# Designed miniproteins, single chains, continued (5): the designs that were tried, part 97

Each design is a single chain, and the fold is of that chain. pLDDT is the mean over its residues in the fold that is shown.

## One batch from the design tools (miniprotein)

Design m19358
Fold by ESMFold2-Fast:
Structure m19358 (fold): chain A 86 residues (1-86)
Amino acid sequence: LPPPGPPLTREQVAEALDRAIKKMQELGVSEETLKKLEEQRKRVLEAKSTAEMARAVQGAVKAAADAGDEALDAVLDELSRAEVRA
């Protein structure tokens, strides 16, 4: 199926998650949460389909939500900025 609108590349999504992880480190988020987000970032880079990438992004959002509102906002903000830049 053709992608709706301008698609984000795996690299753009992974970069957004990397930026979010750095912000969460500054917020004092736990190393366990940061490791979970890094694993989802790796899954994005290895994604073979939009569905696989979306699943990895959902995993990252869930891990951030479990860490708190500031971590969730960091992930959502960076993903939104990547979408605007695409």
Scores: mean pLDDT 76

Design m19359
Fold by ESMFold2-Fast:
Structure m19359 (fold): chain A 81 residues (1-81)
Amino acid sequence: MAERAREEGERALEEAERVLRTALEVSLLHPKEPPELVLSPEGYFERAKALLAEARRHYELLKEADPAAYEEGLERIRALE
């Protein structure tokens, strides 16, 4: 179970990083997504916040089973804020 929570948290973090990267690319008029999915940079940041909250939820499940992974996950989330 701890490994699954870590994988899900890591997946959410990776998606948040991708969304943040897309926000920067959209700001440079270099879209990476289909037009129907293109958001304003602010919209991408809000989506990233939601993904970071999801990642935090998954890492909280690791607090008891794997405290080290929990702390590492929280540091990564804080780095993306």
Scores: mean pLDDT 69

Design m19360
Fold by ESMFold2-Fast:
Structure m19360 (fold): chain A 94 residues (1-94)
Amino acid sequence: MELVFAASVSLPDGSRVTVVAVQEGDKVEIYISASGRVPVETVKELIETVLKGVKAKEAIVYLDERLNTPEVKEAIKRILEEKGMKVEIKVVRS
């Protein structure tokens, strides 16, 4: 059974972040895309919101190059590992 969870946030400066999670069995693919500069806290809150109902063993995260910082990657890994998931992060162009 495939499940899709999605959320998007627009910031006061016009920046936007979108998180889409596609779960198939024990695996989830998470797509994080951004336009402009997005704070780590905003990304973290959106991921927590989207993944609230997700129960998977493995997560592959496709992360927008604009969000490719150690702080963002650490936050993503921490959130998913706290939920018991094995995490792989791939940096992509959006």
Scores: mean pLDDT 79

Design m19361
Fold by ESMFold2-Fast:
Structure m19361 (fold): chain A 95 residues (1-95)
Amino acid sequence: SKVQQVKDELLKTAHDTINKGALEGKSADDIKAAVKKAVDDLTAKALSETSDEKEKQAIQDEAKRVIDQADALIDTGAKIREIGDQLDRELAARK
């Protein structure tokens, strides 16, 4: 369905944006901002191309879900890096 294609594109766009930002060494906040912009832009385009109210709601619900999931993953990644940095500092202090 058209809705399923848009949902798949939203998820792929978020994934690609996170991966690119992480590889470029961007901050968690910068990656979150990039994901939100990319998802919002794609959602706006999809909504402009549909007149069905149920399809519009499904697209909006998926966009929100994808952003929330991306934010949670980005925050988890940042915490893992912080813990790693702390352990590295403790090891350096002992040697």
Scores: mean pLDDT 85

Design m19362
Fold by ESMFold2-Fast:
Structure m19362 (fold): chain A 60 residues (1-60)
Amino acid sequence: SHDLLIRSVGLSFRGISYMVEGDYKKAAELFREASKLASQVDEDESKRLQELSDKVEALA
């Protein structure tokens, strides 16, 4: 649903905030959660967020 995409976007913004603060573990967790929500409505966005989560997790 549209609500899932909006929630996914909100989580991704929170993830970016944690990245700026240097908390890569929390950022990766938020991007992973955002990816799961996006997977039901936008597969391309879900894949992008999953890739971002994996890259950020590698920095932790």
Scores: mean pLDDT 82

Design m19363
Fold by ESMFold2-Fast:
Structure m19363 (fold): chain A 72 residues (1-72)
Amino acid sequence: LSAEEQAELEQFLEIAEKSLSPEEVEILRKIIDKQIEDPNATIRELAEAAGISPSTARRLVEKALQAVRAAA
C-alpha cells in the first residue's frame, strides 16, 4: 500500500471505531485485510475470513459506510 492509501484506510477505521463497538471494529479489520489480499473476494469469502455469516458481514460493512458518509 502507498502511504496515501494507508492513511485513507486508517482514517476509515478511525471513523468506524467511533461508530462501532470494539468487537465490530475487529471484525471490520479482518474483512478489510481479506479484501486487500484478494480484491475479488465475495461477501461470503470476506465473512468466512472474519468468522461471521455473510448477512452479518454485509450489514457491518453497510453500517461502516454509512458512518463514513455521515462524517463527510
Scores: mean pLDDT 75

Design m19364
Fold by ESMFold2-Fast:
Structure m19364 (fold): chain A 66 residues (1-66)
Amino acid sequence: SMEEKIQQAKETLTRVVDSLRLEGYSKEEMRKISTFVANYLVKKYKLSPEESKQLFEHVDKLVEEA
């Protein structure tokens, strides 16, 4: 379902940011890499503009909390 796609994408981004943080990446590096991954997921899952916005807001939140 559409809800499962956005949830799975958010979970993937959470794991990516957590891994980068554990490896000692800076907040700037984590933002760059996570933004690249988010763009890839938008294209892969053919997310709507609304869902795409939610993914990028999720990236911002994860990086700020790191």
Scores: mean pLDDT 84

Design m19365
Fold by ESMFold2-Fast:
Structure m19365 (fold): chain A 75 residues (1-75)
Amino acid sequence: MIDKSIKVQKSLIKDKKATYPGDPYLPLLYLALADLQEEAGEVDEAISTLKEGLEYFPKSQALKDRLEELKAKKA
C-alpha cells in the first residue's frame, strides 16, 4: 500500500538524518519519498520533502530537477 511505503520511507530518512546526516544515499531516499507522495496525489508534501532534502544537499541536481518538475505540475 502506498501509505505504508510512505511511512517506511519517512522512518528511513529520520533514522539516517539522526545517525549519519551526510549519508550519500539520503538524496535518493528523499527522491523515493517524493515519488511515493506524488503517486498518492500529495504534490505539496512531495515538494516539501524535496526542499528538506536540498537543505542537507543544496548542490544535488537530482533533487533540484525533481522539485522543478513538481512545481510545474502544481502551476
Scores: mean pLDDT 78

Design m19366
Fold by ESMFold2-Fast:
Order: structure tokens, then sequence, then C-alpha cells
Structure m19366 (fold): chain A 100 residues (1-100)
């Protein structure tokens, strides 16, 4: 489904950025995490344009499921403060996607 495809692509994007951020910094900044969220937002806006069957609720669920899937990896690699920033910013984007 479009929702499953979106989830897999978001998950891949988060893992790509996780590898990039970890390689370049032991501790990613909040601004770098904000940049990741903005990249995901732009990706989902473009994806929904190509897949008009993907509802706002499905887009939000795709992001929520992707975050859940990567959570153990995020928690293992980042500090509790960076994890808290990631979770907060992801939750904000999920709610914004639902409101659309």
Amino acid sequence: SAQEQARELIEAAIRWELDYLVENNAQPTEAQIEGLMEMIRQFLEDFQRRHPELTPEQAAEALRAAVEAVRPEVEARWSPETVAAFERLAAQLIEELRAA
C-alpha cells in the first residue's frame, strides 16, 4: 500500500541520516534533528502529491510506525537528550500531518 511504501521510505531516510549524523558527530544537535524532520515533511508532501489516495491520517501513521521501528537504533546511538528532542520533534510533525 501507499502507507506501507511511505513508512519504508521514511524508515530508510531516518537510517540514512542516523548513519550520516553519527559518522560526523558523536551527538547530533537539535538543529540537525529539525533538519531531518523538515526533510521528512518535504518528502511526505511530495509523496502525497503523487499518491492522492494517502490520507493525512495514513501519512501520520506511516511516520509514527517508522519512528517506532527506528527507536531502538536511535536510543542505542544517541544521548537521552538527543533522543528526547527526536521524539518531541517527530511527535510535532505527526500531529501536523494529521491536521492537514
Scores: mean pLDDT 82

Design m19367
Fold by ESMFold2-Fast:
Structure m19367 (fold): chain A 60 residues (1-60)
Amino acid sequence: MRQEIAKIAIEVLEKMRPLFSDETLEEIIKVLKSYFKTYLGMSQEEIDEFEREVKEKRKK
């Protein structure tokens, strides 16, 4: 399920946060969004939700 892949990606990004700058994490997120759209066929709404979840996690 596409949502499971997005959830795993968020968890990986959270674990990698101490290893990378915020700018590097933003670029990784951009690549993941492109991948989800191109290869998983996610809608723009699903991609926007993924970005929202990642940004919400970053605030914490």
Scores: mean pLDDT 71

Design m19368
Fold by ESMFold2-Fast:
Structure m19368 (fold): chain A 104 residues (1-104)
Amino acid sequence: SHMEEEKLKKLAEVLRRMAEGIKEKIEEIKKKGYSDEVKKELMEIVLLTVEEALELLGVDEKIKEAILKRLEKVIEEDPTDLEKLRETLLEIAELLAKGEEIEV
């Protein structure tokens, strides 16, 4: 529906903005030499923020589950890989903007 398409476009924009913020934070981490604990905390904050955005927008449960599973996989593989998190958010945003299926 038109309302669902608009919700997914708004979600895509939110995820793109989050990815840009993560890019800036990665540059800060390179300059400051932040610990792996700080990287893990940022990873957790991003996951919680995405989950909240999905809830607030009333995103379809299947789409919500697919997005969260894809992000959880990044965290399970390496909870300090902020660059992989950024890349994954951008990939999800692109799929949502095009109305394409999100693969886990």
Scores: mean pLDDT 83

Design m19369
Fold by ESMFold2-Fast:
Parts: C-alpha cells; sequence; structure tokens
Structure m19369 (fold): chain A 76 residues (1-76)
C-alpha cells in the first residue's frame, strides 16, 4: 500500500509536467487519498479513470506510474 501511494504521487507529478495534465493529476490524487483511507474500491475507480485520461493525453510516464501503483496494491 505505501508503495502504491508513492507511485500515485509520482503519477500526479508526471501528469502536471505535461500541458492539460490537471485532470490526470486530480484523479490520481483522489485515488491516493482513497488508498490512505483504506477505500480500495474508490482507489481502483479513480486509478482506472486517471489511466484512461493519461492514454488520451499520450502521457506515458503518468500511465506507467498509475500501472505500478495498481500492481503494488495487488501485491500487498
Amino acid sequence: VKEAIEYLKKAAEAARAQPGGGPVADTAEKSREALENGDFVTAAKYSTAAALIAVALDNQEALDYIGKAMRAVDES
């Protein structure tokens, strides 16, 4: 869980580094907040939304970090 939270923080930073990345950063941060509160269902929902927006914006770095966060949750 701690590793997933760190990856979501990095995803938000990578999202903000690209023009128009605000929505990706916002949804990644909402996923992180949900994980910090133990709400894994809401976290998965926001991570999925963030990944879809990252794909649409061709932000591969943000998408990669979101994927790493989701994998880290499954390994916990």
Scores: mean pLDDT 78

Design m19370
Fold by ESMFold2-Fast:
Structure m19370 (fold): chain A 90 residues (1-90)
Amino acid sequence: MKEELLKRLEEAAKAGDLERAREIIQKLIDEGQADVEELKKMAEEMYKAGNYEMAALLYEGISRAYRKRGDFELAKKYAEIGDEYLKLAL
């Protein structure tokens, strides 16, 4: 279920497990269950916690979800936000 995957993603994000988070994001995208607003909420929470790398990964996931839906303008927008967050982690 979407709710189970989102819960597992939240747990991985809070644990700093980037590889696990990436796997869950990919599964959400593949199953057509990537809820952009929930991913954005998690990304903003990670940013507030100083976890910029995880926030960047979540925005990259949002970008990929839009790309899969054929919305290339929104995909580009969210990829740029993710890139800015990643720069804060460096």
Scores: mean pLDDT 83

Design m19371
Fold by ESMFold2-Fast:
Structure m19371 (fold): chain A 79 residues (1-79)
Amino acid sequence: SAEEEAERLKAEADRLYDEGVRLLSQGKFPEAARKFKEAAELYDKAAELSTDPEQRREWVRKAVAAYLLAVGAEVEASL
């Protein structure tokens, strides 16, 4: 079902986000940026599949947060 697929995508996004945070703490900025971008895309896709407006808002916020971390990591990588 779309709901089961949304939950699976969200779980995968959580894993990628956590991996991004770990890479960021290691100073691996290009790799961290990639993981955060992947997480943002999956959070966004999960939100699109969710019919619960509160869940959609939460997951969209997570997508935005992941994207901002990706931008920050890319800036650090360019220094």
Scores: mean pLDDT 89

Design m19372
Fold by ESMFold2-Fast:
Structure m19372 (fold): chain A 92 residues (1-92)
Amino acid sequence: TLSMRERRLRAEVEWGLLVMYYYMAVKEAEKTGSKEPLEEALKRLEEFRRRLEALRDEARAAGDDETVAELDAMLAEIDEMMEELKKKIEEL
């Protein structure tokens, strides 16, 4: 089992990659007029969000308030990006 610190670091790296994927998907959708890149980005964010919630709940159970705060901030950014993707999908 990985430490909470290692799991948080991995989540931060994965989050960075998902942000890059999000911007690439938006650009591809704008070029092609296709909803598919946006729908795939939304699915990836939804799955990552679920895993972050589980990690946040484990951190809370361990009394790691600092990690909980960091993960809550990341979850809030994910929620904003997911809502933006839903709007973009509706507009196409």
Scores: mean pLDDT 86

Design m19373
Fold by ESMFold2-Fast:
Structure m19373 (fold): chain A 100 residues (1-100)
Amino acid sequence: MAEKINEEALEEMKPLVEKLKAAEEPSVEDLARVAAIMLRGSAEIIEELKKAGVELSEEELEAAKRFRELAEGLEEAIANGDLERARRLLEEARALLAKM
């Protein structure tokens, strides 16, 4: 169920959110980790809605694919310590979310 996927994502990001609340200015790495979890969770929700027989638009299916690509890219950038790539992917994620 979509609610269960949201709860798993929230539990995964809980320690990161607590760290961000304690910091005056959040780091790019912590923002990228939270963004990756949120984007992955959003893609999984759309995939579950499709499995449940909900009619999704082509735009919604493309958004799910893009969310997954951005999440994977952010995770790779963090693993490699590529902060410049992480910043670019965060801006792409922000722009994509702003269009919704």
Scores: mean pLDDT 74

Design m19374
Fold by ESMFold2-Fast:
Structure m19374 (fold): chain A 72 residues (1-72)
Amino acid sequence: MEAHVTIPEGATPEQVAEAVRKAGREAGMSDEQVDALAENFRSLEDVSPEAGYQAAEAAIRAAGGKGTGTVV
């Protein structure tokens, strides 16, 4: 399964968490797994778009999905 994560420029930790949540669902993760990933990103204070998409991609892969992060 493939998931695509798009992180907008100037994304807040909350926006990154939302993107990870969407990508996790697309990858077939359970709601519990998606919530856990999103919570981890929401707790971050400042996330650059570049760091955000790399972290999202890594988190999705760690959860057993296939994901790619991009900056818009």
Scores: mean pLDDT 61

Design m19375
Fold by ESMFold2-Fast:
Structure m19375 (fold): chain A 100 residues (1-100)
Amino acid sequence: EDKEEKEEGEKFKKKMIELLKKWREEGGTMEAIIKLAKEEGLPQEWIDFIKTHSKNPEEALALFITLLTIEYNKKSKVPRLQKVAELLEESLKKAEEESK
């Protein structure tokens, strides 16, 4: 499983590079990141989180990659990764709710 997890990590990195290229082709803007986040199926709360917690497009990209990692783990066939992603998502939603 350790080797399989490393292989999956490398495949995910390559997918992130493809998304980075697409983002640059769309102008490297905050709006391009938000469009990609919607296209990848991130919920509106995550999209708002990216907008609120990033000062520039580079920070927004970092948050987008982090949230995509959570989304990827939710779709993983490994139950522990799914559960970790759910707990992280719940924790972040609680932080958002407490700040409202």
Scores: mean pLDDT 73

Design m19376
Fold by ESMFold2-Fast:
Structure m19376 (fold): chain A 58 residues (1-58)
Amino acid sequence: MEERVRDSILALVRALRAGDVDAVGKALKELSQLRFDEKVPDEVLQRAGLKAREELER
């Protein structure tokens, strides 16, 4: 689902910006599971990524 992908990307980027290595690992694991186990389409990944990026813009 796009929301789950977006949340995982947001968590990853926020963790990276905060330097929270443990949170980065959790976000990467969730994103990997969404891509490989749930077979989220590339278009959904792209849209979620763009929306997450827009939300994180300062």
Scores: mean pLDDT 76

Design m19377
Fold by ESMFold2-Fast:
Structure m19377 (fold): chain A 71 residues (1-71)
Amino acid sequence: MEKAKEHALRAAGLVQDTKLAKEAVEAFNKGDYEKLLKVAEEIRTLAEQQGNAEAVKHADEAIKLLKEILK
């Protein structure tokens, strides 16, 4: 889902991790939503470690949307 990708990429940008941003784009382009969920969860962990509340919110939205798709 495009909105989940947008939230994951916003979160990755806020935590300044270009590798996680690239992995999110590649997972989305391949339709690998399970991989995209794992990447979003990694971004969330990094955002928490950095104390970046905005990045945590975007990662949480991506995770919520992806879990809805993967039911």
Scores: mean pLDDT 82

Design m19378
Fold by ESMFold2-Fast:
Structure m19378 (fold): chain A 75 residues (1-75)
Amino acid sequence: AEEERLRKELAEVEERYRRLLENAEEATLWELTEMRLELLALGERLPEHREEYEARAAELLALEDKKMEEGEAKK
């Protein structure tokens, strides 16, 4: 039960992360921030994968910074 639940949560998070990356230009800053926080929380729950989730969170943070820069440039 716990193992199946964990696998399902991981699959859902990875799919949402992938979709955000594929649609990064259309994603809102809020959506990127929420996914980043979810990845960091998973890293805390799964210490063996912490480095991987922190790396993915850093990638989302870079996308957040890029969106803020693009928003300023268009004004």
Scores: mean pLDDT 76

Design m19379
Fold by ESMFold2-Fast:
Structure m19379 (fold): chain A 77 residues (1-77)
Amino acid sequence: DTNLSEEEKQAFLEATYPKQLEEDFALAEKLGAPEQEKEILRLLSGMSVQKAADIMSELAKKQLTAEEALEYLKSLL
């Protein structure tokens, strides 16, 4: 469907343009609390730019809670 094709194109752009402030902000807002937000950003900043972008895209697709997102990130380290 058209909506899914637009979402897939957005995910592709996110993977190719990892330095996008809007996406970082949107993910942090979606995940909630400031403490969890900072921890997630710290974990992502320790990764390569390409890996961070891929993980952010996966988190957006899975629509995880802040707790689930942190556990997912820890499982990748």
Scores: mean pLDDT 61

Design m19380
Fold by ESMFold2-Fast:
Structure m19380 (fold): chain A 70 residues (1-70)
Amino acid sequence: SKLEEEYKKILQEINELAEKLPLEERKKVAEKARELQLKFINAYDNKDEEAMKKTIKELKKLLEEVKKKV
């Protein structure tokens, strides 16, 4: 689905940028990304499009935070 593709793209960008961060910052980003990944998977399994959209917004916020640190 379009939401799944958007989710995967944002998560990939977060992971790629996080590799440029110091180890402690990378661990914090990885922890937040894992929590959001689990939320998205649960929403996807339940066919909850609103929860998927909310999780994508949270991932976009995390991506912007990571971009400011690289």
Scores: mean pLDDT 86

Design m19381
Fold by ESMFold2-Fast:
Parts: structure tokens; C-alpha cells; sequence
Structure m19381 (fold): chain A 66 residues (1-66)
């Protein structure tokens, strides 16, 4: 839980800063970890998706829907 909370806070910060280092792979990997605590991770991932390429948005959407 402590690790997941740390990852969630980091994701939230990254979303607001919109760092160019935030890649689709990083978002998907983080989403996978946060998915185990879906009530927390889903919102952060959705916000990160807004900065992804259209192609990568489809992949993230597919992951979150299933």
C-alpha cells in the first residue's frame, strides 16, 4: 500500500508537470500497478492519457476497459 500510494502521488505530479519523459510504456506500466488499487489509479492514468499519441491512447483505453 505504501508503494502504491507513492506511485500514485508521483503519477499525479507528473501529470501536472506534463514531462516529456512520460512515455506510453511508463503510463501503461504504472496503470498496471495502480490497477490493483483501481479506485486510485484510474483517475491518474486517464489524465496522463491526454498527453499520449492517439495510437497509444487506444492501447491505454483498451487496458482500462478490460
Amino acid sequence: SMIRESLYNMARGSLEVVTPLLTADAVLSTARLLQADESIGKEAVLRAVEELRPEDVEEVRKFLEK
Scores: mean pLDDT 50

Design m19382
Fold by ESMFold2-Fast:
Structure m19382 (fold): chain A 72 residues (1-72)
Amino acid sequence: MAAEERAIAEAAMEELFPVELALLLTLPREEAMALLEEARAYYESQPGSSPIRDAALELLERLRAELERHYA
């Protein structure tokens, strides 16, 4: 069921968030931002919609917001 798949994908992304954020914070600002933008563009370019794609896009947006806050 799509809702169940979404919940599982979101839970997985919540586990990944602190790890990915810590890794991105070790990179120069320009490289970290470019990496996130490349990943976002990739997922946005994929045809159709899936719980994993939606959760990944939400994770990328949260990571970008945290990086912007860190470099402000």
Scores: mean pLDDT 76

Design m19383
Fold by ESMFold2-Fast:
Structure m19383 (fold): chain A 71 residues (1-71)
Amino acid sequence: STGATVDELEKKLKQIALDNGATSAKVTVSLSMFTHEATIEYSGDVDEEKLKKDISSLFPENAVVTLVKVK
């Protein structure tokens, strides 16, 4: 089901953020026929370029990923 796919993807993205130095992460994923969007809200000192590269392995080339550093 679509719900299961979104839940699994959110868990994977959260783990990638933590593996890249985030102290906390909140992930929201929205999937549709035309768009794949993810928002990752994180705390801590993260290498955003490495994080983007690791995320790209899970999403299609045209996926929109938004990274938000929270203070």
Scores: mean pLDDT 75

Design m19384
Fold by ESMFold2-Fast:
Structure m19384 (fold): chain A 76 residues (1-76)
Amino acid sequence: GSSKEPSENLLRAERALLALGFRHGVFDLSNLSDEQLRALAEAAGLSPEALRRALENVINGEDPEEEVVRRLEAAT
């Protein structure tokens, strides 16, 4: 993917991450503590490393892995 145009998967991942964060009282995903990252990852059934990588992908305008997006959507 290109970082120049937002993909549908990128927007879906961002929306799911925001919704997951909102449910856990986290309103700014760019300022996650290690503890918050771990708690959100557990809620989504992801490893903290997988969630961190998805956040990095969204920040960089890159498509996150579809399996990760599906797990995030299922957790919201």
Scores: mean pLDDT 77

Design m19385
Fold by ESMFold2-Fast:
Structure m19385 (fold): chain A 84 residues (1-84)
Amino acid sequence: MEITGRLARVLGKASKEDPEVRKAVMEIVRLLAYAQIYIEAGDKEKALKYIEEAEQLLEENPGIPEDIRAELREIIKKLKELAK
């Protein structure tokens, strides 16, 4: 699926970053992957909770490079649309 491929690409980009940035991006990707799983399972309420946690973690980590941050924001937007 498109979202799974985009999450994998974000992890690939983060692999060349400092360990602290990599750890933050990996956790955000994990939360967004759970959101996708819950959307597919029909549990939109749990999906939205994981999306919200991912957004909070992204805003609390200003050290994440803008290219990764922009791609994560786009994935979050897409998942929010799918959770409607």
Scores: mean pLDDT 84

Design m19386
Fold by ESMFold2-Fast:
Structure m19386 (fold): chain A 99 residues (1-99)
Amino acid sequence: EALKKAFKERLKEVGLTEEEVKKKLEEMRAELEKAIAATPDPEKREQLRLMAEASLAILEGKPLEEIDELIARISDEEARRALEGLKETLEKLRKEAEE
């Protein structure tokens, strides 16, 4: 919530709407999919896809259950810890924004 609120205020200052932000997120998702598809190693490609999906799910505010399922499929322990840290940080910020 605090990140959403700060982001909304910044967007108002630069004239971007919430719909424009959503469109930019969709464009970023498409670019990530192209980059992943260009990776020749199938196992590395799948891991990059899972990391990208988990990151975007966290940023989009998807249900924690869906995020946890994506993180659980990542083999790289360091990447998994980084995503868990991002999830915890955003949860903390949302909780602080509630109060």
Scores: mean pLDDT 66

Design m19387
Fold by ESMFold2-Fast:
Structure m19387 (fold): chain A 95 residues (1-95)
Amino acid sequence: SDKERQITIIQARLLADVVDLELAARKNDIELARNAVAGLKETAKEFEKLFGPLSPEQKKTLAQIEEALAAGDLEKVASLGKQLHKLLMEEIKKS
């Protein structure tokens, strides 16, 4: 179905962004981190089109990612990115 295809694309994009955040942390690559966070935010908007508004916990985690990125704490960005990925995957599984 079209919805199943869209879910698969979202899952693949989330995984790619999380991998890039891990690489950015390892390399201390702020530009890679910014691009990956921008991708993650775009994927979150696509997720909302299918599942409705992000939960309070999902919104809080995304806000914390942006705050950690602004602080240059790439290890925290990577850790929070994994947390957001887990929360979004759990929501997909419930649907």
Scores: mean pLDDT 88

Design m19388
Fold by ESMFold2-Fast:
Structure m19388 (fold): chain A 107 residues (1-107)
Amino acid sequence: SSLEKEIEELEKEAKELIEKFNEALENKDREAVLETAKKLIELGERAVELLRRAVREKAPEELIRRALEVVHRLVNATELYLELYPDAPEELKERTKKIKKELEELE
């Protein structure tokens, strides 16, 4: 797939997943919240890798900006999860910290 198409697919997946996460929070469905939070972290890991690739390949500034915006949205959702659920699995906390560190190194 072209880089632009991969970013478009990532934007769509992020939007749908954040909507599901917010719905789970509103419904106070603890299991659905955990499931969607795990998927948000997995998508965040893929998003930061795609952002690294876009930067490395010197993609158009607009595509890099769009990839960066998706990573920020995913990180924000995951941080909200960890703030609301401080007893979340340590693995999820560490994976989120790693995404944030990698994002800071790219800015």
Scores: mean pLDDT 88

Design m19389
Fold by ESMFold2-Fast:
Structure m19389 (fold): chain A 67 residues (1-67)
Amino acid sequence: SVEFDVRALKAAIDLGREDTALENLDRLAASPQPLTPEQVRELEEIAKRASPTIGEKVRALLERQRA
């Protein structure tokens, strides 16, 4: 589920597991389910504190969801 993948992404970032974070982002990007406003806010917060690589991918996901 999208909710699970967002939580898994946050946990991976908190643990410094960039490989796991990228895998979770790929699952989120592949999901046809739209993000809730709460999930968008959580992802924006994650993007601010994550590595540049992860932050850029999160931003790209959020921009795609606005279209």
Scores: mean pLDDT 79

Design m19390
Fold by ESMFold2-Fast:
Structure m19390 (fold): chain A 68 residues (1-68)
Amino acid sequence: SARDKKLEELAERLLKLVEEDADPEEVFEVMKEGHRLASGSEASEEVLEQLKKKFYENYEELKEEVKK
């Protein structure tokens, strides 16, 4: 329950940042925190680098969906 609440809070913060045209770096940091909380551990550095690159590539698409 507490874990679910924190995940919801992070999700709301993520949506707000995307709606406000926040820097992708800031948005990715919130996503990293959500991942740590959800998985109970930090992702490996190589996985984080790969996810960050893919996130930046998909960020424009995500912004379009959120702004509808």
Scores: mean pLDDT 70

Design m19391
Fold by ESMFold2-Fast:
Structure m19391 (fold): chain A 68 residues (1-68)
Amino acid sequence: SAAERQARDVASVRALLAHLERHGAGLSDEQLRAAAQTIADDIRARLDPASAAEMLAELERVLARLLA
């Protein structure tokens, strides 16, 4: 179903954000922002508006932690 596909896409994005958080400290600020922009573009392209808003907020929290 569309709902099951969306749930899998959300889970995939969450796994990608966890990967970024674990490995992002090894990236330069420029590389980190570029990676985040790529993830944000993928979120906007694939997820429904409500799920996209939630995942973009989580991406911003991950970025805030990595840039601190």
Scores: mean pLDDT 85

Design m19392
Fold by ESMFold2-Fast:
Parts: C-alpha cells; structure tokens; sequence
Structure m19392 (fold): chain A 61 residues (1-61)
C-alpha cells in the first residue's frame, strides 16, 4: 500500500541517519519497534513521533 511504502521510506531515512551518527543496533531496533507500535497512526502522526524521537536521541549526545 502507499502507506507501507511511505513508512518504509521514512524508516530507511531515519535508520541511515542513526547509522551515520553511530547509534548502536539496539537503538535502531527500538526505533523500528516504535514505528510498529504506532502502525495504526496516520503517516503524519508517525512522522511526528519518529522525528520527536530522533530529536530526543540527538539532544542526549
């Protein structure tokens, strides 16, 4: 579905950013799990949740 394609693209972009910033595999797995837990959310809501999580992770460094 179009939603699945958009979510995959968002996950790919986020995971690439995490890899470039030397995040461990455990943190990447947690991020994937977060997306799965929010599978019933709209694409816009999921984007907001994912972006907020990435910003929080960046701020901790």
Amino acid sequence: SAREELVEKMLESALKWMEENNFPEEEKEKFVRLAEENRDASVEELERIMLQKLLEMAAKK
Scores: mean pLDDT 79

Design m19393
Fold by ESMFold2-Fast:
Structure m19393 (fold): chain A 85 residues (1-85)
Amino acid sequence: IVTVELESDAVLALGQEVTLRVGDQEAKAIIVGVSDPYIEDGKVRRLVSLELEEPLDVAVGQKVTLIHEELGIDEPGTVVAVEEV
């Protein structure tokens, strides 16, 4: 499970399939956790926990993009936690 901090107010829901892009790597993931939005440094932020369908080489602090093509979501984020299942 990978937890990403998004600098976005985009509406995301549990059970949605998304694509996580890290550099030149991509994996499909299912949203398994979404925090309430919070404000830090005047910007709305949200934590999203993702269950990856395929392994990705990701590290805490790494820049990522969360993509949902049908909803038109292409949101930058940062990895804040990585948990092996």
Scores: mean pLDDT 72

